# Designed miniproteins, single chains, continued (3): the designs that were tried, part 1

No score or structure here was measured in a lab: all are predicted.

Each design is a single chain, and the fold is of that chain. pLDDT is the mean over its residues in the fold that is shown.

## One batch from the design tools (miniprotein)

Design m8001
Fold by ESMFold2-Fast:
Structure m8001 (fold): chain A 68 residues (1-68)
Amino acid sequence: SRDLELLKKMLPKVPESLLPKLLEKAKELGLSIYEVTLILSGLLEHPFLDPEELKKLDEVGRAELFLE
């Protein structure tokens, strides 16, 4: 998938097993892959993620929080 390859390139520290789940959740929420990476980087606010929790987590932890 084009989106999966893009997500893998933009989130290289996230395990490959989580990338399809992130893509699925992004589609369910109506988010582009670019918006997901910006949210996980703290550059774009999202109602389903707490910015204070994101500050405490590395890239993998942020991806796992996004999936919950």
Scores: mean pLDDT 73

Design m8002
Fold by ESMFold2-Fast:
Structure m8002 (fold): chain A 83 residues (1-83)
Amino acid sequence: SELKEKIQMQLDIIALSAEALLLLRTKSEQHRKDFDAILQQLKEDLKDNPKIVNLLDKALKEKDPEKRLKLVEEIQKEVYKYI
């Protein structure tokens, strides 16, 4: 249902933010893989929103953890406006 999809998306955004914060202090390959997996899932779920897809693509390519965290904050704001 649409409600279940919105709840799952909110959970994914929370998980994405947590992984971005962890990557700010660590070089964990596992956390990077988890971060990238969440971004790819969100790209599929939000494929009809080009603004959010563009932000997700920027986050996937970003190597600086501080800039990545700022992109995740923007993604979170845009997703909450969309859902």
Scores: mean pLDDT 83

Design m8003
Fold by ESMFold2-Fast:
Structure m8003 (fold): chain A 83 residues (1-83)
Amino acid sequence: SKDDILEEMRESVRGLEEVLEEMEELKAPQHVIDRVRKMLEEAKKLLEEAKTADIEEARRLALQVGSMEGMARMLLSVEKKAQ
């Protein structure tokens, strides 16, 4: 359902917020923190867009937000290994 898609997107946005918090705690390079922050802002915009979209478009937007979370988690993994 559309409500399930929106909940998945909210979970991905929460995941991005958690990655950002961990990067700040690790004192990751500012340019990496800024990149993740921009991903979070974009993910929040896509979530708002999904609320008024049809179910097929909402699913496409959810895949984009999920990909952003995946990229952010990969960046976090790289920064953790650099410690």
Scores: mean pLDDT 90

Design m8004
Fold by ESMFold2-Fast:
Structure m8004 (fold): chain A 93 residues (1-93)
Amino acid sequence: SQKIIDYVLAAGYVLQEEAGRKTFSGSELQNVLHSAGIKVSSSQVSEALRVLEKEGLVEVVGESGKKKLYRLTEKGIEYAKEKLQDLVNELLS
């Protein structure tokens, strides 16, 4: 779902650009979305991250135990700023 992909990217933007996180995991993205009342499963987040990585909007930068660590690329940051600010604002409210 494009809507879920957009929410996952917006959640990554919140963690990285608003909260100052260097990296984030899929479970941290799910927690941001759940805290804002957006119901997503871990499998939906994982699938969205796969699509976003293929599109060059996020990248894998490491691993912590059993979890991949991601960050937004410069392209991902620009896309979220230009296209997803309504979703970012929803997640920050």
Scores: mean pLDDT 88

Design m8005
Fold by ESMFold2-Fast:
Structure m8005 (fold): chain A 68 residues (1-68)
Amino acid sequence: MSPAARALEVAARLVEEGSSIEEVVEKMREEGASDSLVRDVESILKTYSNEEAAKILRHIARVTAESS
């Protein structure tokens, strides 16, 4: 699995568990996510509810994994 797909799956799980945006961003960086991907995910987390954000992130993670 690509680092981007792993980071997105970790982000979706943490959001579902009620983790803060800062915790999600930190864990994404630990998984090797680019600054651009981290910024895009942070924007999603600020725009949508945790439930909707988690759904969006899981969808992007799946598409990213299938496209790699």
Scores: mean pLDDT 81

Design m8006
Fold by ESMFold2-Fast:
Structure m8006 (fold): chain A 88 residues (1-88)
Amino acid sequence: SVDRKEVYLETLDYAIDGLKKAKELVKNSPLSPEKKKKLLEMYDEGIKFLDDLKEEIEKTVLSSEEFLKKVNEFVKKFNEKLKEIENE
């Protein structure tokens, strides 16, 4: 339904906003310029993925459950990668 798509879009917007805020934390961190560049590139890729996924929600016939699963899996994997880079 249209209502479910609105919830997905809001969830993705929230996640995108979170990634944008994380970019600012990285920029203001004491990390090396090279490490900051890697993290910022990863955040930008993640933001683009979520933006593309917003378009796919409008286009795709995926169930609510399937779509939310894809979003959650991506966010989890992305956050794990970010944590690994920040720690090393």
Scores: mean pLDDT 78

Design m8007
Fold by ESMFold2-Fast:
Structure m8007 (fold): chain A 119 residues (1-119)
Amino acid sequence: MSEARALMEKGKALRDQGKYDEAVKEYEKAVEIARKGSDEDLLKALMNLGRSLSDAGKYDEAIAKLEEAIEIARRMGDEVAELAGRTMLVSTLRAGGRLDELQRRLAELGASAADVAAL
């Protein structure tokens, strides 16, 4: 939807300026609008929100939004978006020092803690 996309573009501009908290607010508005519209716009808004929350150091909130985005991508059958969301989740878990959770998530994908440490 054009309204959710306009808010995502505003959020991107704020993030590009390093205004991560302001970017988060715009992406939160985009998510709420997108929930009433398409799963495609909701997926994009949740991925952008998760990224901006991670940039702002709000790792637990970022993880929650990225997990939601992965579920939307899976429901849509969008394997590329699901992989992108999982990659972003792994990076966020690492940045947040959530090593035990990261280790469990990668073990589910056939990766070891040693493989994680090499990333």
Scores: mean pLDDT 80

Design m8008
Fold by ESMFold2-Fast:
Structure m8008 (fold): chain A 95 residues (1-95)
Amino acid sequence: SEEAKKKLLEILDEFYRKVREVASPEAFAIIESRYPEIKAAIDAGKYDEFVELLREATAEAIRVLRSQGRDKEALEVGKITVETLEKISEIVKED
């Protein structure tokens, strides 16, 4: 539904804001580069693809952070991702 898409976009924007505050610029750039693709999946109603793209983008950013010895930042990005995926699941189940 259009209401579900609007809520998912709001959740996605909050996710990007939170990650920007805790991740290194390099790790955030990985997630930011995927934004158009992730948003397109929401706009198309492809919620499974949206979830997979978000997981892939965050996994790549976490790998970069860990390779840099930024384990605390990697943990925080992981926590934000889990909380975001839970919110997404609630909206998708209601649609």
Scores: mean pLDDT 88

Design m8009
Fold by ESMFold2-Fast:
Structure m8009 (fold): chain A 77 residues (1-77)
Amino acid sequence: TPEFEELQSEINRLIAEMEAGKVSVEEARERFEELSERGDELIERNKDDPSIVLSLLMWKIALGAEVLVYERQARRA
C-alpha cells in the first residue's frame, strides 16, 4: 500500500541520516517513536495480512536496534 511504501522510505531515510551523522541522537529517538506509532497503526489496519504485519514488526525491531546503537556510539564519542 502507499502508506507502507512511505513508511519504508522514511525508515530508510532515518537510517541513512544516522549513518551520515546528519541527525542528533534526540531527533533520531523522536523520529523512531513517531515511525513506531505509525507502524503500529498500519499493523492494526493490515492485521489480516501476515506478510505486512511481519515486515512492520521486523522494521520496528531493526530500527529500534539501530537507534540504540546510534545512542551508544554518541555516548562514547
Scores: mean pLDDT 82

Design m8010
Fold by ESMFold2-Fast:
Structure m8010 (fold): chain A 65 residues (1-65)
Amino acid sequence: SAAELRAQALALMDAAVETARALAKRLGAELTIERDGDERVRITITKGDQVLEHELSLAELVELL
């Protein structure tokens, strides 16, 4: 169902955020999480002059499931 796909996509977004937190902690890096409700999450990890950025969209994840 659409509700089940949405729940799975939300779980994947939450898993990505927790992975980013673990990585930032291990690296001693700064973590910034920006959320647009349930629709999108932007993850930024910064250490010195190095930046890793990734954006996840609920709609795009649902299409992949």
Scores: mean pLDDT 85

Design m8011
Fold by ESMFold2-Fast:
Structure m8011 (fold): chain A 91 residues (1-91)
Amino acid sequence: MEVTLMLADESGRILAAEILPDDLKKIEEVLKKMLDLAEKYERFTLSISTQGKESDAKKLQELAEKLAKERGFEIVSKSLKGTSATITLKR
């Protein structure tokens, strides 16, 4: 029922982390703020962890990809392992 969002730079240093209820509007808001912060960096990783199902993590990864593409970021890689999803992005 909780979702953990993390933003890390290319060295793996955590830039931002948030724990949120399973509320899509709040999750989208925080993802947008993390992507705005990430504009300072050439390469970064978004990590999404949920207590729900693998399909929930996949949907949030797809949302993060959509929001990143709208900001002009390029997808470097994606990973989905159980209820944890990552997406690595660059400008």
Scores: mean pLDDT 84

Design m8012
Fold by ESMFold2-Fast:
Structure m8012 (fold): chain A 84 residues (1-84)
Amino acid sequence: MYSEIGRRMLEELERNAEEIAALDPDEQRAVELVREFAEALVNNDVDKAAELYAKLYSDQGKTAEQMKKELERLAKKMEELKKE
């Protein structure tokens, strides 16, 4: 489930908190978006996760709808791995 991926992402951010604190403010803002994205995954809020991901990559012209489709594709692959 997405919640497991989100928790692992949050644990990784926490492990690197001191390094993150040493980053430039602009880079710290990007990390905060990643943190919010991970929290949305923990809550299985795919719509919010897709919106945050689109904001993080707005310069590439990616939409929340495109990110939602990518997350749905990943979810299907994870379900296939659980089915024997």
Scores: mean pLDDT 69

Design m8013
Fold by ESMFold2-Fast:
Structure m8013 (fold): chain A 64 residues (1-64)
Amino acid sequence: STEDIIKQALKQGEEVYRKALEEGVPEEDAIGLAAQTIVDLGQKNGLPLDVIRQAVMEFVKKLL
């Protein structure tokens, strides 16, 4: 389902973010890597661009 794909994309984004911070990547760059992961997974799974954009915004809001 669309919801399951979004949940997987967000989970992968959070994993990428966490690993980047553990490797000493600056927070701004780590956020960028995570956002790219969410976009790539969303596109690969055929999510509409507006849905992908909302998933990225939801991820960023969790970090504020």
Scores: mean pLDDT 85

Design m8014
Fold by ESMFold2-Fast:
Structure m8014 (fold): chain A 61 residues (1-61)
Amino acid sequence: SEVDVLQARVAAMGELGKTLPPDERQALARELAAQVAAEADAAGIPQSVRDALLAQVRALE
């Protein structure tokens, strides 16, 4: 599902973020948040699920 794909991307980007300096990790998190929000909206994912995904992205900070 689109939710599973986005969840996998968030997890993978979280692992990548551990290897980056803070400024690059913050930039990655902002880009990822924008991508997740746009793709979740396009896929018609419910607001509650979108909010949960975005909270996970925010936790990468």
Scores: mean pLDDT 82

Design m8015
Fold by ESMFold2-Fast:
Structure m8015 (fold): chain A 63 residues (1-63)
Amino acid sequence: MSEEELRTAMLLYFRDIVGMDEETAEKAVDILLSDPERNAKHIDYLANATPKEEVRKRLEEER
């Protein structure tokens, strides 16, 4: 998984599953990715919790 896919997967998790607004979700993702070694297990879990179809759609929007 690329860093863009990982970031997108976590963003979608916080926004759509946790119910955070997009700005708060983006900040949460930035915090987790600021220390990826400490947060590695959390990042891996969150990345796999988001459907791959939703990650693909979001990345297409950013292209």
Scores: mean pLDDT 72

Design m8016
Fold by ESMFold2-Fast:
Structure m8016 (fold): chain A 80 residues (1-80)
Amino acid sequence: MDDKIIDTYARLWSREDLLSFAELLLEKIKSLNLPEDVKNELIEEVKKLIEKIKEGASVKEASKGLVELINKIKEAVKKN
């Protein structure tokens, strides 16, 4: 993973911004034309990230989790 992307998010965005992006991502996944099992897996991953952010995960940790999730969603869309 590109550490520069994670560092950019950590410098430009607050924890509140990252939480809002994660919540937006959750809504976007619900609207994707993916198999229900794949969609449910991705939804669970986003919900876990949201919980970690709310429980006090650092901006760097949250940024890393968000980037990893975005890449996982891109792969799921390509496969399906």
Scores: mean pLDDT 77

Design m8017
Fold by ESMFold2-Fast:
Structure m8017 (fold): chain A 105 residues (1-105)
Amino acid sequence: MARRPEELPEEELREAVRALIDATEGLVDDARRHADPETVAAVEEAAAALRETMELLAKQGRYAEAVELGMEFLNRISEALAAGDTEALRALAAEARARAEELKA
């Protein structure tokens, strides 16, 4: 769509955040069906960290930032999962956790 996240009404941004969290659970389910245990664990860790960061942004009223972060990280996690790159998935989990810690301070 032609509109930036910051141009959307709050209710639409809230629905977008919810959809992105749901998509994160979908990536975990996909990994559990097709990936080895190490990759599954890495995806679960990355998904949990991303969900926490998005929820923290949403609690602060920063819905547009939550949508932008969610879209970026979901694409990067999906690419790493498709490549079977467990190290990239662990790095993404660490990056998302670092962002969550910044939001708690």
Scores: mean pLDDT 81

Design m8018
Fold by ESMFold2-Fast:
Order: structure tokens, then sequence, then C-alpha cells
Structure m8018 (fold): chain A 90 residues (1-90)
């Protein structure tokens, strides 16, 4: 469907931008902050298309974090997902 194709394209755009941001990051701390920002934007996304974009971006950034940093951010990502679910149930 056109709707599904649009979500897939948004996710791919997010992933491309995430990879570019990861390449330009000057430190692991900067990379972690970018990933946290993407997670927050995902939780706050007003549309499924925007949510798909930020999810793709966050996923790309997470692949470049150390295992320890990824584990720490995972708790925040889980919280962001739960916040998004709660928003949909309100």
Amino acid sequence: SEELARLEEAAREGEREGEELARRAKSEEELLELAREAARRFAEAPTLEEAAYWHGLAAALLRHLSAEQAAELSAELRAAIQAGIQRLQA
C-alpha cells in the first residue's frame, strides 16, 4: 500500500540521516546525545510517518554506540516506547 511504502521510506530516510550523523559525531558522548534526542522525538512524534523516521534514525545511531552505551540507552528507549503507547491510549 502507499501508506506502508511511505512509512518504509520515512524509516529509510531516518536511517540514512542517522548514519550521516554517526559519521560526523566528534565523540561517543555526542553520539549518545544524538541517540537520546532521536528517542525523545520518536516518543513525541505526532504521526506514524514521523515516528518511523525517528525510529530509523535512532536505530542507525545505536549501531555505532559501544555495548555499554547501547545498554544504558536501551532503558531510555524502552521508556520512550512506553510513553508513546500511553499517548496512543489516552
Scores: mean pLDDT 79

Design m8019
Fold by ESMFold2-Fast:
Structure m8019 (fold): chain A 72 residues (1-72)
Amino acid sequence: SKAKEFTERALEILKEQGATEEALLQLLDLAEEYGLEMTGAATVDFVEVSEEIKERNEEILKRFKPKKEAEL
């Protein structure tokens, strides 16, 4: 799904750069490419990382979700 592809690439960026402003800008650009928007609370699939990184990444990725995309 688009959300999974976004999450995979987003986690690579966050893993390399951490939760920085530069990384957030890259996530915004990436989300636009995958048809996602930064919104309120949302869930995305994650790959497992360290606890601190996971918390920060989870908070950031919650901001991105598809526009009312229905799961088939």
Scores: mean pLDDT 59

Design m8020
Fold by ESMFold2-Fast:
Structure m8020 (fold): chain A 60 residues (1-60)
Amino acid sequence: AVAALREQAEAYEARAAALDSVLARYKDTLSPQAREGIESARDEARRRAAALREQARALE
């Protein structure tokens, strides 16, 4: 169970990193609305990862 939570956290961390890379690469091209959408998705992925890591720590 704990290992599965850590794997899910790693997947969300990877998603957040990928979204952050998109924001960096296309900073001058993205519309404000597109940028907000990607930032929101990145921040949600980071929150999900943090919550899963806390759950894993609580179960050990």
Scores: mean pLDDT 84

Design m8021
Fold by ESMFold2-Fast:
Structure m8021 (fold): chain A 81 residues (1-81)
Amino acid sequence: SEAMERLMEILGASREEVEEGVELARADPEDLARAREAIDTREEEALERARAETGEEGAERVREEAERIREIIRLLEEILR
């Protein structure tokens, strides 16, 4: 599927490794919801800290990382749907 191929590209992982990750997510679907909530909280805290320490460049990196993690979660949710 397109979602599987995109997930492999983002993670830089083999199909076998991604399939293993999908099965782990399938075993506890609540973990994806918790991960999504955790990312929102962690991003807010990390943005505040990054801006204080490194300015806008650090803040932009935090946003890019959070977006990448959210995309991974969305792709996993799509595959499990």
Scores: mean pLDDT 80

Design m8022
Fold by ESMFold2-Fast:
Structure m8022 (fold): chain A 79 residues (1-79)
Amino acid sequence: SAAVLAAAEALVKALEAKDSEATTRAAFDLVRGLMSKGVSFAEAVEIVTEAMLKAIDALNKGDVEAAREAVLATVAKAL
């Protein structure tokens, strides 16, 4: 879904920028996107949390591309 992909990309950009407000908005947009695909709220929160932790680990190593791939792969595996 274009909306889910856009939310995932926005999340990586917000995390890279260390923008807590943008990160929160993108994370909730991603949760809503997953729920629209039939994922439960609890499962969507777990998926987004896992994606964020993997992205933060990659960004701490200076690898923005790995952060993007981690978020997209974690979200895609749930769909």
Scores: mean pLDDT 85

Design m8023
Fold by ESMFold2-Fast:
Structure m8023 (fold): chain A 64 residues (1-64)
Amino acid sequence: GSELDYATTLLRRFMTRSKGLSLLVELLKRGEISLEQAAEAISRGMGLSRSQARDLLNELLELS
Protein backbone atom coordinates (compact mmCIF):
# COMPACT_ATOMS: atom_id res chain seq x y z
CA GLY A 1 0.00 0.00 0.00
CA SER A 2 0.88 3.68 -0.30
CA GLU A 3 1.93 5.91 2.62
CA LEU A 4 -1.66 7.25 2.48
CA ASP A 5 -2.98 3.69 3.10
CA TYR A 6 -0.54 3.31 6.00
CA ALA A 7 -1.61 6.65 7.54
CA THR A 8 -5.29 5.59 7.25
CA THR A 9 -4.46 2.32 9.09
CA LEU A 10 -2.70 4.29 11.89
CA LEU A 11 -5.82 6.50 12.30
CA ARG A 12 -8.05 3.47 13.07
CA ARG A 13 -6.41 2.89 16.51
CA PHE A 14 -6.33 5.48 19.32
CA MET A 15 -2.70 4.57 20.23
CA THR A 16 -1.39 5.35 16.71
CA ARG A 17 -3.81 8.17 15.73
CA SER A 18 -1.37 11.05 16.37
CA LYS A 19 1.24 9.31 14.18
CA GLY A 20 -1.35 8.85 11.40
CA LEU A 21 -2.34 12.54 11.54
CA SER A 22 1.33 13.63 11.54
CA LEU A 23 2.04 11.46 8.49
CA LEU A 24 -0.98 12.90 6.62
CA VAL A 25 0.20 16.48 7.33
CA GLU A 26 3.72 15.54 6.14
CA LEU A 27 2.36 14.00 2.90
CA LEU A 28 0.27 17.16 2.28
CA LYS A 29 3.29 19.45 2.81
CA ARG A 30 5.30 17.35 0.32
CA GLY A 31 2.44 17.59 -2.22
CA GLU A 32 2.18 13.77 -2.36
CA ILE A 33 -1.57 13.76 -1.56
CA SER A 34 -4.47 16.19 -2.04
CA LEU A 35 -6.56 17.81 0.72
CA GLU A 36 -9.47 15.63 -0.47
CA GLN A 37 -7.40 12.42 -0.06
CA ALA A 38 -6.29 13.47 3.45
CA ALA A 39 -9.88 14.31 4.50
CA GLU A 40 -11.08 10.93 3.13
CA ALA A 41 -8.34 9.10 5.10
CA ILE A 42 -9.35 10.91 8.33
CA SER A 43 -13.04 10.19 7.65
CA ARG A 44 -12.44 6.45 7.02
CA GLY A 45 -9.80 5.98 9.74
CA MET A 46 -11.48 7.92 12.55
CA GLY A 47 -15.16 7.36 11.66
CA LEU A 48 -15.81 11.09 11.14
CA SER A 49 -18.04 12.71 8.50
CA ARG A 50 -16.26 14.31 5.51
CA SER A 51 -17.13 17.75 6.96
CA GLN A 52 -15.72 16.90 10.43
CA ALA A 53 -12.57 15.42 8.83
CA ARG A 54 -12.07 18.61 6.78
CA ASP A 55 -12.47 20.82 9.89
CA LEU A 56 -9.90 18.71 11.79
CA LEU A 57 -7.51 18.82 8.82
CA ASN A 58 -7.80 22.64 8.58
CA GLU A 59 -7.04 22.95 12.33
CA LEU A 60 -3.96 20.68 12.01
CA LEU A 61 -2.64 22.71 9.04
CA GLU A 62 -3.13 26.01 10.94
CA LEU A 63 -1.10 24.64 13.89
CA SER A 64 1.71 23.43 11.59
Scores: mean pLDDT 83

Design m8024
Fold by ESMFold2-Fast:
Structure m8024 (fold): chain A 77 residues (1-77)
Amino acid sequence: MSPEVKELAEKAAKLIEENKKFVESIKDEEKRKKGEEILAKIEPKLKEALENSKSWLEFYEGALKVAEEAMEELKKL
């Protein structure tokens, strides 16, 4: 992979891991359930990004955006 693609891939993977850890840290059961629903939406959105991307760069830019949007939703809980 190009250095740019690798950097984006690492950022996306790290943020997805942070999303999962954030949900695991939620002590309120109702908020944790909502967090799990937000996490469940990540995989379908990543598949859509993969199908719509012409390059690995576009895919990982999309993946990072999906992870960022998920974190914003989680922070609103």
Scores: mean pLDDT 82

Design m8025
Fold by ESMFold2-Fast:
Structure m8025 (fold): chain A 66 residues (1-66)
Amino acid sequence: SPKVEEVLEQVKRVADRAVALGLSREQLRAVVDQHVSYLAEKYKLSPEETEEVRRKALEYVDELVS
């Protein structure tokens, strides 16, 4: 879905900034989860699209802090 890709890209940019600011894994997960919820409401994502974005965003966080 184009919406999923657009939202995911925005969430990844937020994660990149948070890592650059020295946030912990726990703080990163919280920031990412909150931002996914915010954008899901803003973009009117379905529950399935929201789950896909959340899953991929958390995978990205795990890669950043590996």
Scores: mean pLDDT 86

Design m8026
Fold by ESMFold2-Fast:
Structure m8026 (fold): chain A 70 residues (1-70)
Amino acid sequence: SMDDQRRRLMEAVNELDDLYQQAVKDGLSTEQIEQLLSDKYKELSKTLSPDESAVLGQYTTGLKEQARRL
């Protein structure tokens, strides 16, 4: 259902956000943070529809841009 799709996407976004926050807190380099986000996106994309994966990809790009400004 659309509700199940929204829930999966929200959970995936939360996982990426938590990973990003933890990596920043741990003092990882921009390059390390970008690699972690890329790897996590690839993992999560396997569980999502193409449309959900595209939205998650945009969010991942936004987090990488934030990492570059640290």
Scores: mean pLDDT 86

Design m8027
Fold by ESMFold2-Fast:
Structure m8027 (fold): chain A 77 residues (1-77)
Amino acid sequence: SGLEQGLGVPLEEIKRLYEEALKSEDPSEPIEKARKIAEELKELIERTMPESEEKERLLGELEKFVEEEEKKIEEKR
């Protein structure tokens, strides 16, 4: 899969933090940590990859992944 092939560890950490937020009485700290890792990952992709359809696809997939996890948090509250 596109995101997991080169970005597995950061994506697993983001997902873990959002899962912690869903189970937590105070989700603010796990959410902020997940957002920071996602932003750092976005900056890494933008900086290290040449302008290409693949780069645009990876950035779009990352944005969608974060939006779907954030939506799960919002739907619970």
Scores: mean pLDDT 75

Design m8028
Fold by ESMFold2-Fast:
Structure m8028 (fold): chain A 73 residues (1-73)
Amino acid sequence: MTEAAVLAHGALELSEELLRLGVDEELAKQGRELAEKVMALLAQGKTPSEELLRELREVTERLREVLNKIKEE
């Protein structure tokens, strides 16, 4: 699995978890949209741009920070 696919799947899972918890729905929807966009490109055999991958990494990290804060660890 490519780094892009791992990041996209991770962002999708984290986004769905936040939506399920009803926390930071705007960030969760943004993460889901970016993940789906990257997954669609990969499914078409296309390589996502470096800018898009950078955005996906940043959103994924923000999603993790929010979940960690909820767990208070």
Scores: mean pLDDT 80

Design m8029
Fold by ESMFold2-Fast:
Formats: structure tokens, sequence, C-alpha cells
Structure m8029 (fold): chain A 66 residues (1-66)
């Protein structure tokens, strides 16, 4: 499974912790896109990194359940 496939499974998970991490990751990527559009590439990079960490944690929890 690709990272995208694992994220899709995590988003569909009945585990509220996994769903919370996926939702928080999405919000951070959204904020990163806003910062990038505003020309703040350093802030965008930091927000993207934080979003990626939340997604990685969600995938790790999902994999523990598989």
Amino acid sequence: LSTGDLLALAAQSSDPEIQQLVNQGKQLLDQGNDAYAAGDTAKAAQLYQQGAQHFQQAVALLQEQL
C-alpha cells in the first residue's frame, strides 16, 4: 500500500485517535498552503513537517491494528 492508501484507511478508521491525527494533519497542511500562498515559505515548511508527523503517527497506529 502507498502512503496515500494508508492515509485513506486511517481516515476511514473507527479509532477516534487515528481520525483525530488525520484531521489535525490535514489542518496543518491547509495552514501550510496558506503560508506558502502568502510567501512565507519557512512557515509553510514547518507546518508541512508538523502535518506529515501527524500523518505518520496515524499510519503507525493503524499498522499496529493490522
Scores: mean pLDDT 80

Design m8030
Fold by ESMFold2-Fast:
Structure m8030 (fold): chain A 55 residues (1-55)
Amino acid sequence: MLSPEELAQKRVDEVRERLRAGEPVDLDVDHSLLSDEVYERLMDELRGLFLDHER
């Protein structure tokens, strides 16, 4: 149903919501479901969210 890009974006949205709610978040992403470019972009964006919302 979801493309790799849509799946990555959904993951970012979920992480952003959890960080905003103060919930614990795992950076565990199955690389085999994503292309290298999508995975790197997702990980960079997730790291950015963690740096901006340090707990």
Scores: mean pLDDT 66

Design m8031
Fold by ESMFold2-Fast:
Structure m8031 (fold): chain A 70 residues (1-70)
Amino acid sequence: QALEQLEAAKAAIEAGDNAALIEAVAAASPHMTPEARQLAEEALFAPSRAEAVALLEQAKAITERAMREA
């Protein structure tokens, strides 16, 4: 489930675990809209932890909205 993987990605950022972050984003990717996927991928290259978390929160919000509208 994309939402669970995006939460795991946020936890990985907070823990400083780049391998877990990459794995969680990759696992969420096929279950996200293209817009949410792009934001989650941008989080991998964000210059700060705060920016990475904000991008993942945006990806999660878009994914939640898409799931409600499906």
Scores: mean pLDDT 79

Design m8032
Fold by ESMFold2-Fast:
Structure m8032 (fold): chain A 89 residues (1-89)
Amino acid sequence: DAARARLIEEARAKGVVRGDALVELLEALGAPQSVIDRARELSRKNGGLLGSKEIQEIAGLLLKQPYSEAVARAYEVLIEILNEMLRSK
């Protein structure tokens, strides 16, 4: 999907992603509301950008949720984004 590919490219190029774009993707994937709310809060706190520390926190919150296909897909996307961030300088 184009939204996922764009976030991965941004993470690789910049080591950060736009919080509004990540929130939109998490909503589209059906992530739990508590996870979406935390992503929005972290985005506001960090001037609209999320780095590796913020992505790790959001991924950790997903692991505390009951298992669902939506949670599993959201987690997969966050780990892929995180791995690309960790490859940037």
Scores: mean pLDDT 85

Design m8033
Fold by ESMFold2-Fast:
Structure m8033 (fold): chain A 96 residues (1-96)
Amino acid sequence: SELDQEAQRLIQRGQELLARTSDPFSQRLAREAIRMAQQALKEPDPERRREWLALAEELLRTAEEIDANPDDRATILRGIGLLLRAIGLEFDARLA
């Protein structure tokens, strides 16, 4: 499906970033983006699948921005917020 292709694209893009970045926070956000995209592949609900993919894309975009400018405080704070949101979704998924 198109959503499966999007998830695989995000996983590949995250892996490519991990291969080139030395920033630990960029690496953390990229790994979380890969996990969200992998979760989307396993999600039977289309609305939840889109939610996982949207979060994965935001995490990966933020990871790429931090890799480019690791001292950008606003981008770092956005990354922290996204990471907390990802942890919350994973926690809720385990309780369902």
Scores: mean pLDDT 86

Design m8034
Fold by ESMFold2-Fast:
Structure m8034 (fold): chain A 82 residues (1-82)
Amino acid sequence: SEQVKKAMTAIESILVRENQISKTELLKRVYEQTGLPLDVINEAIAQLEEKRTIKYDEETDTYTGPAVLGVEDLKKAVEKVT
């Protein structure tokens, strides 16, 4: 649906910027940006996971987006510069 596509775009935009985000914070930010109901947001997440555009880590309850550098590499780079 068009709503699911809008949610997918919002999720991708958040994860391109954040690189890694908790499930709770991701759902909150997508809702704040789109106003879409939770079922639509969850369907968008499922479709992005199926496409391997995002990755879920069950141990940390976090989503990782497609970044040029991995989350750990980006964190290490920021820590060296800061």
Scores: mean pLDDT 74

Design m8035
Fold by ESMFold2-Fast:
Structure m8035 (fold): chain A 60 residues (1-60)
Amino acid sequence: SDRAARLAQLDALALRIAALTEDYRAGRMSREQWEAEIAKLLAEAGFPAPAGLFAPPEAP
């Protein structure tokens, strides 16, 4: 069912965001790279991009 697939996608998204945040906290990526990767993941999941008014748009 579409609902089960969407829940699995959201769970995977949450895990990936957690992993990216850990990479950022460990100093393995810059803030700009972290923000770009989060924006990309949100766009891929169908969420609106973070406020691009304060940063260049980070399209895939």
Scores: mean pLDDT 71

Design m8036
Fold by ESMFold2-Fast:
Structure m8036 (fold): chain A 76 residues (1-76)
Amino acid sequence: DLERIGATAIADYLVKNGYVSEENRDYLVDVIVQENKKEGVFPSSSIKNYLKALVGDEEAEKAIQAGLDAVKKYLE
């Protein structure tokens, strides 16, 4: 499932960089998937805004790029 692969990569980026605890990783994946489904886009505007508020613009871009890279790699 492409939506879950991208969401997992975003959550893993945030955990690896200390922004989210490992215990909350799976919960964050589910939140990202649900918010993206509501808007029908990846990443959704709500997730982009959440990430920018949490880690700032540059780190939010890196987290989103990790999600996009994971989806691209799966499609190769």
Scores: mean pLDDT 84

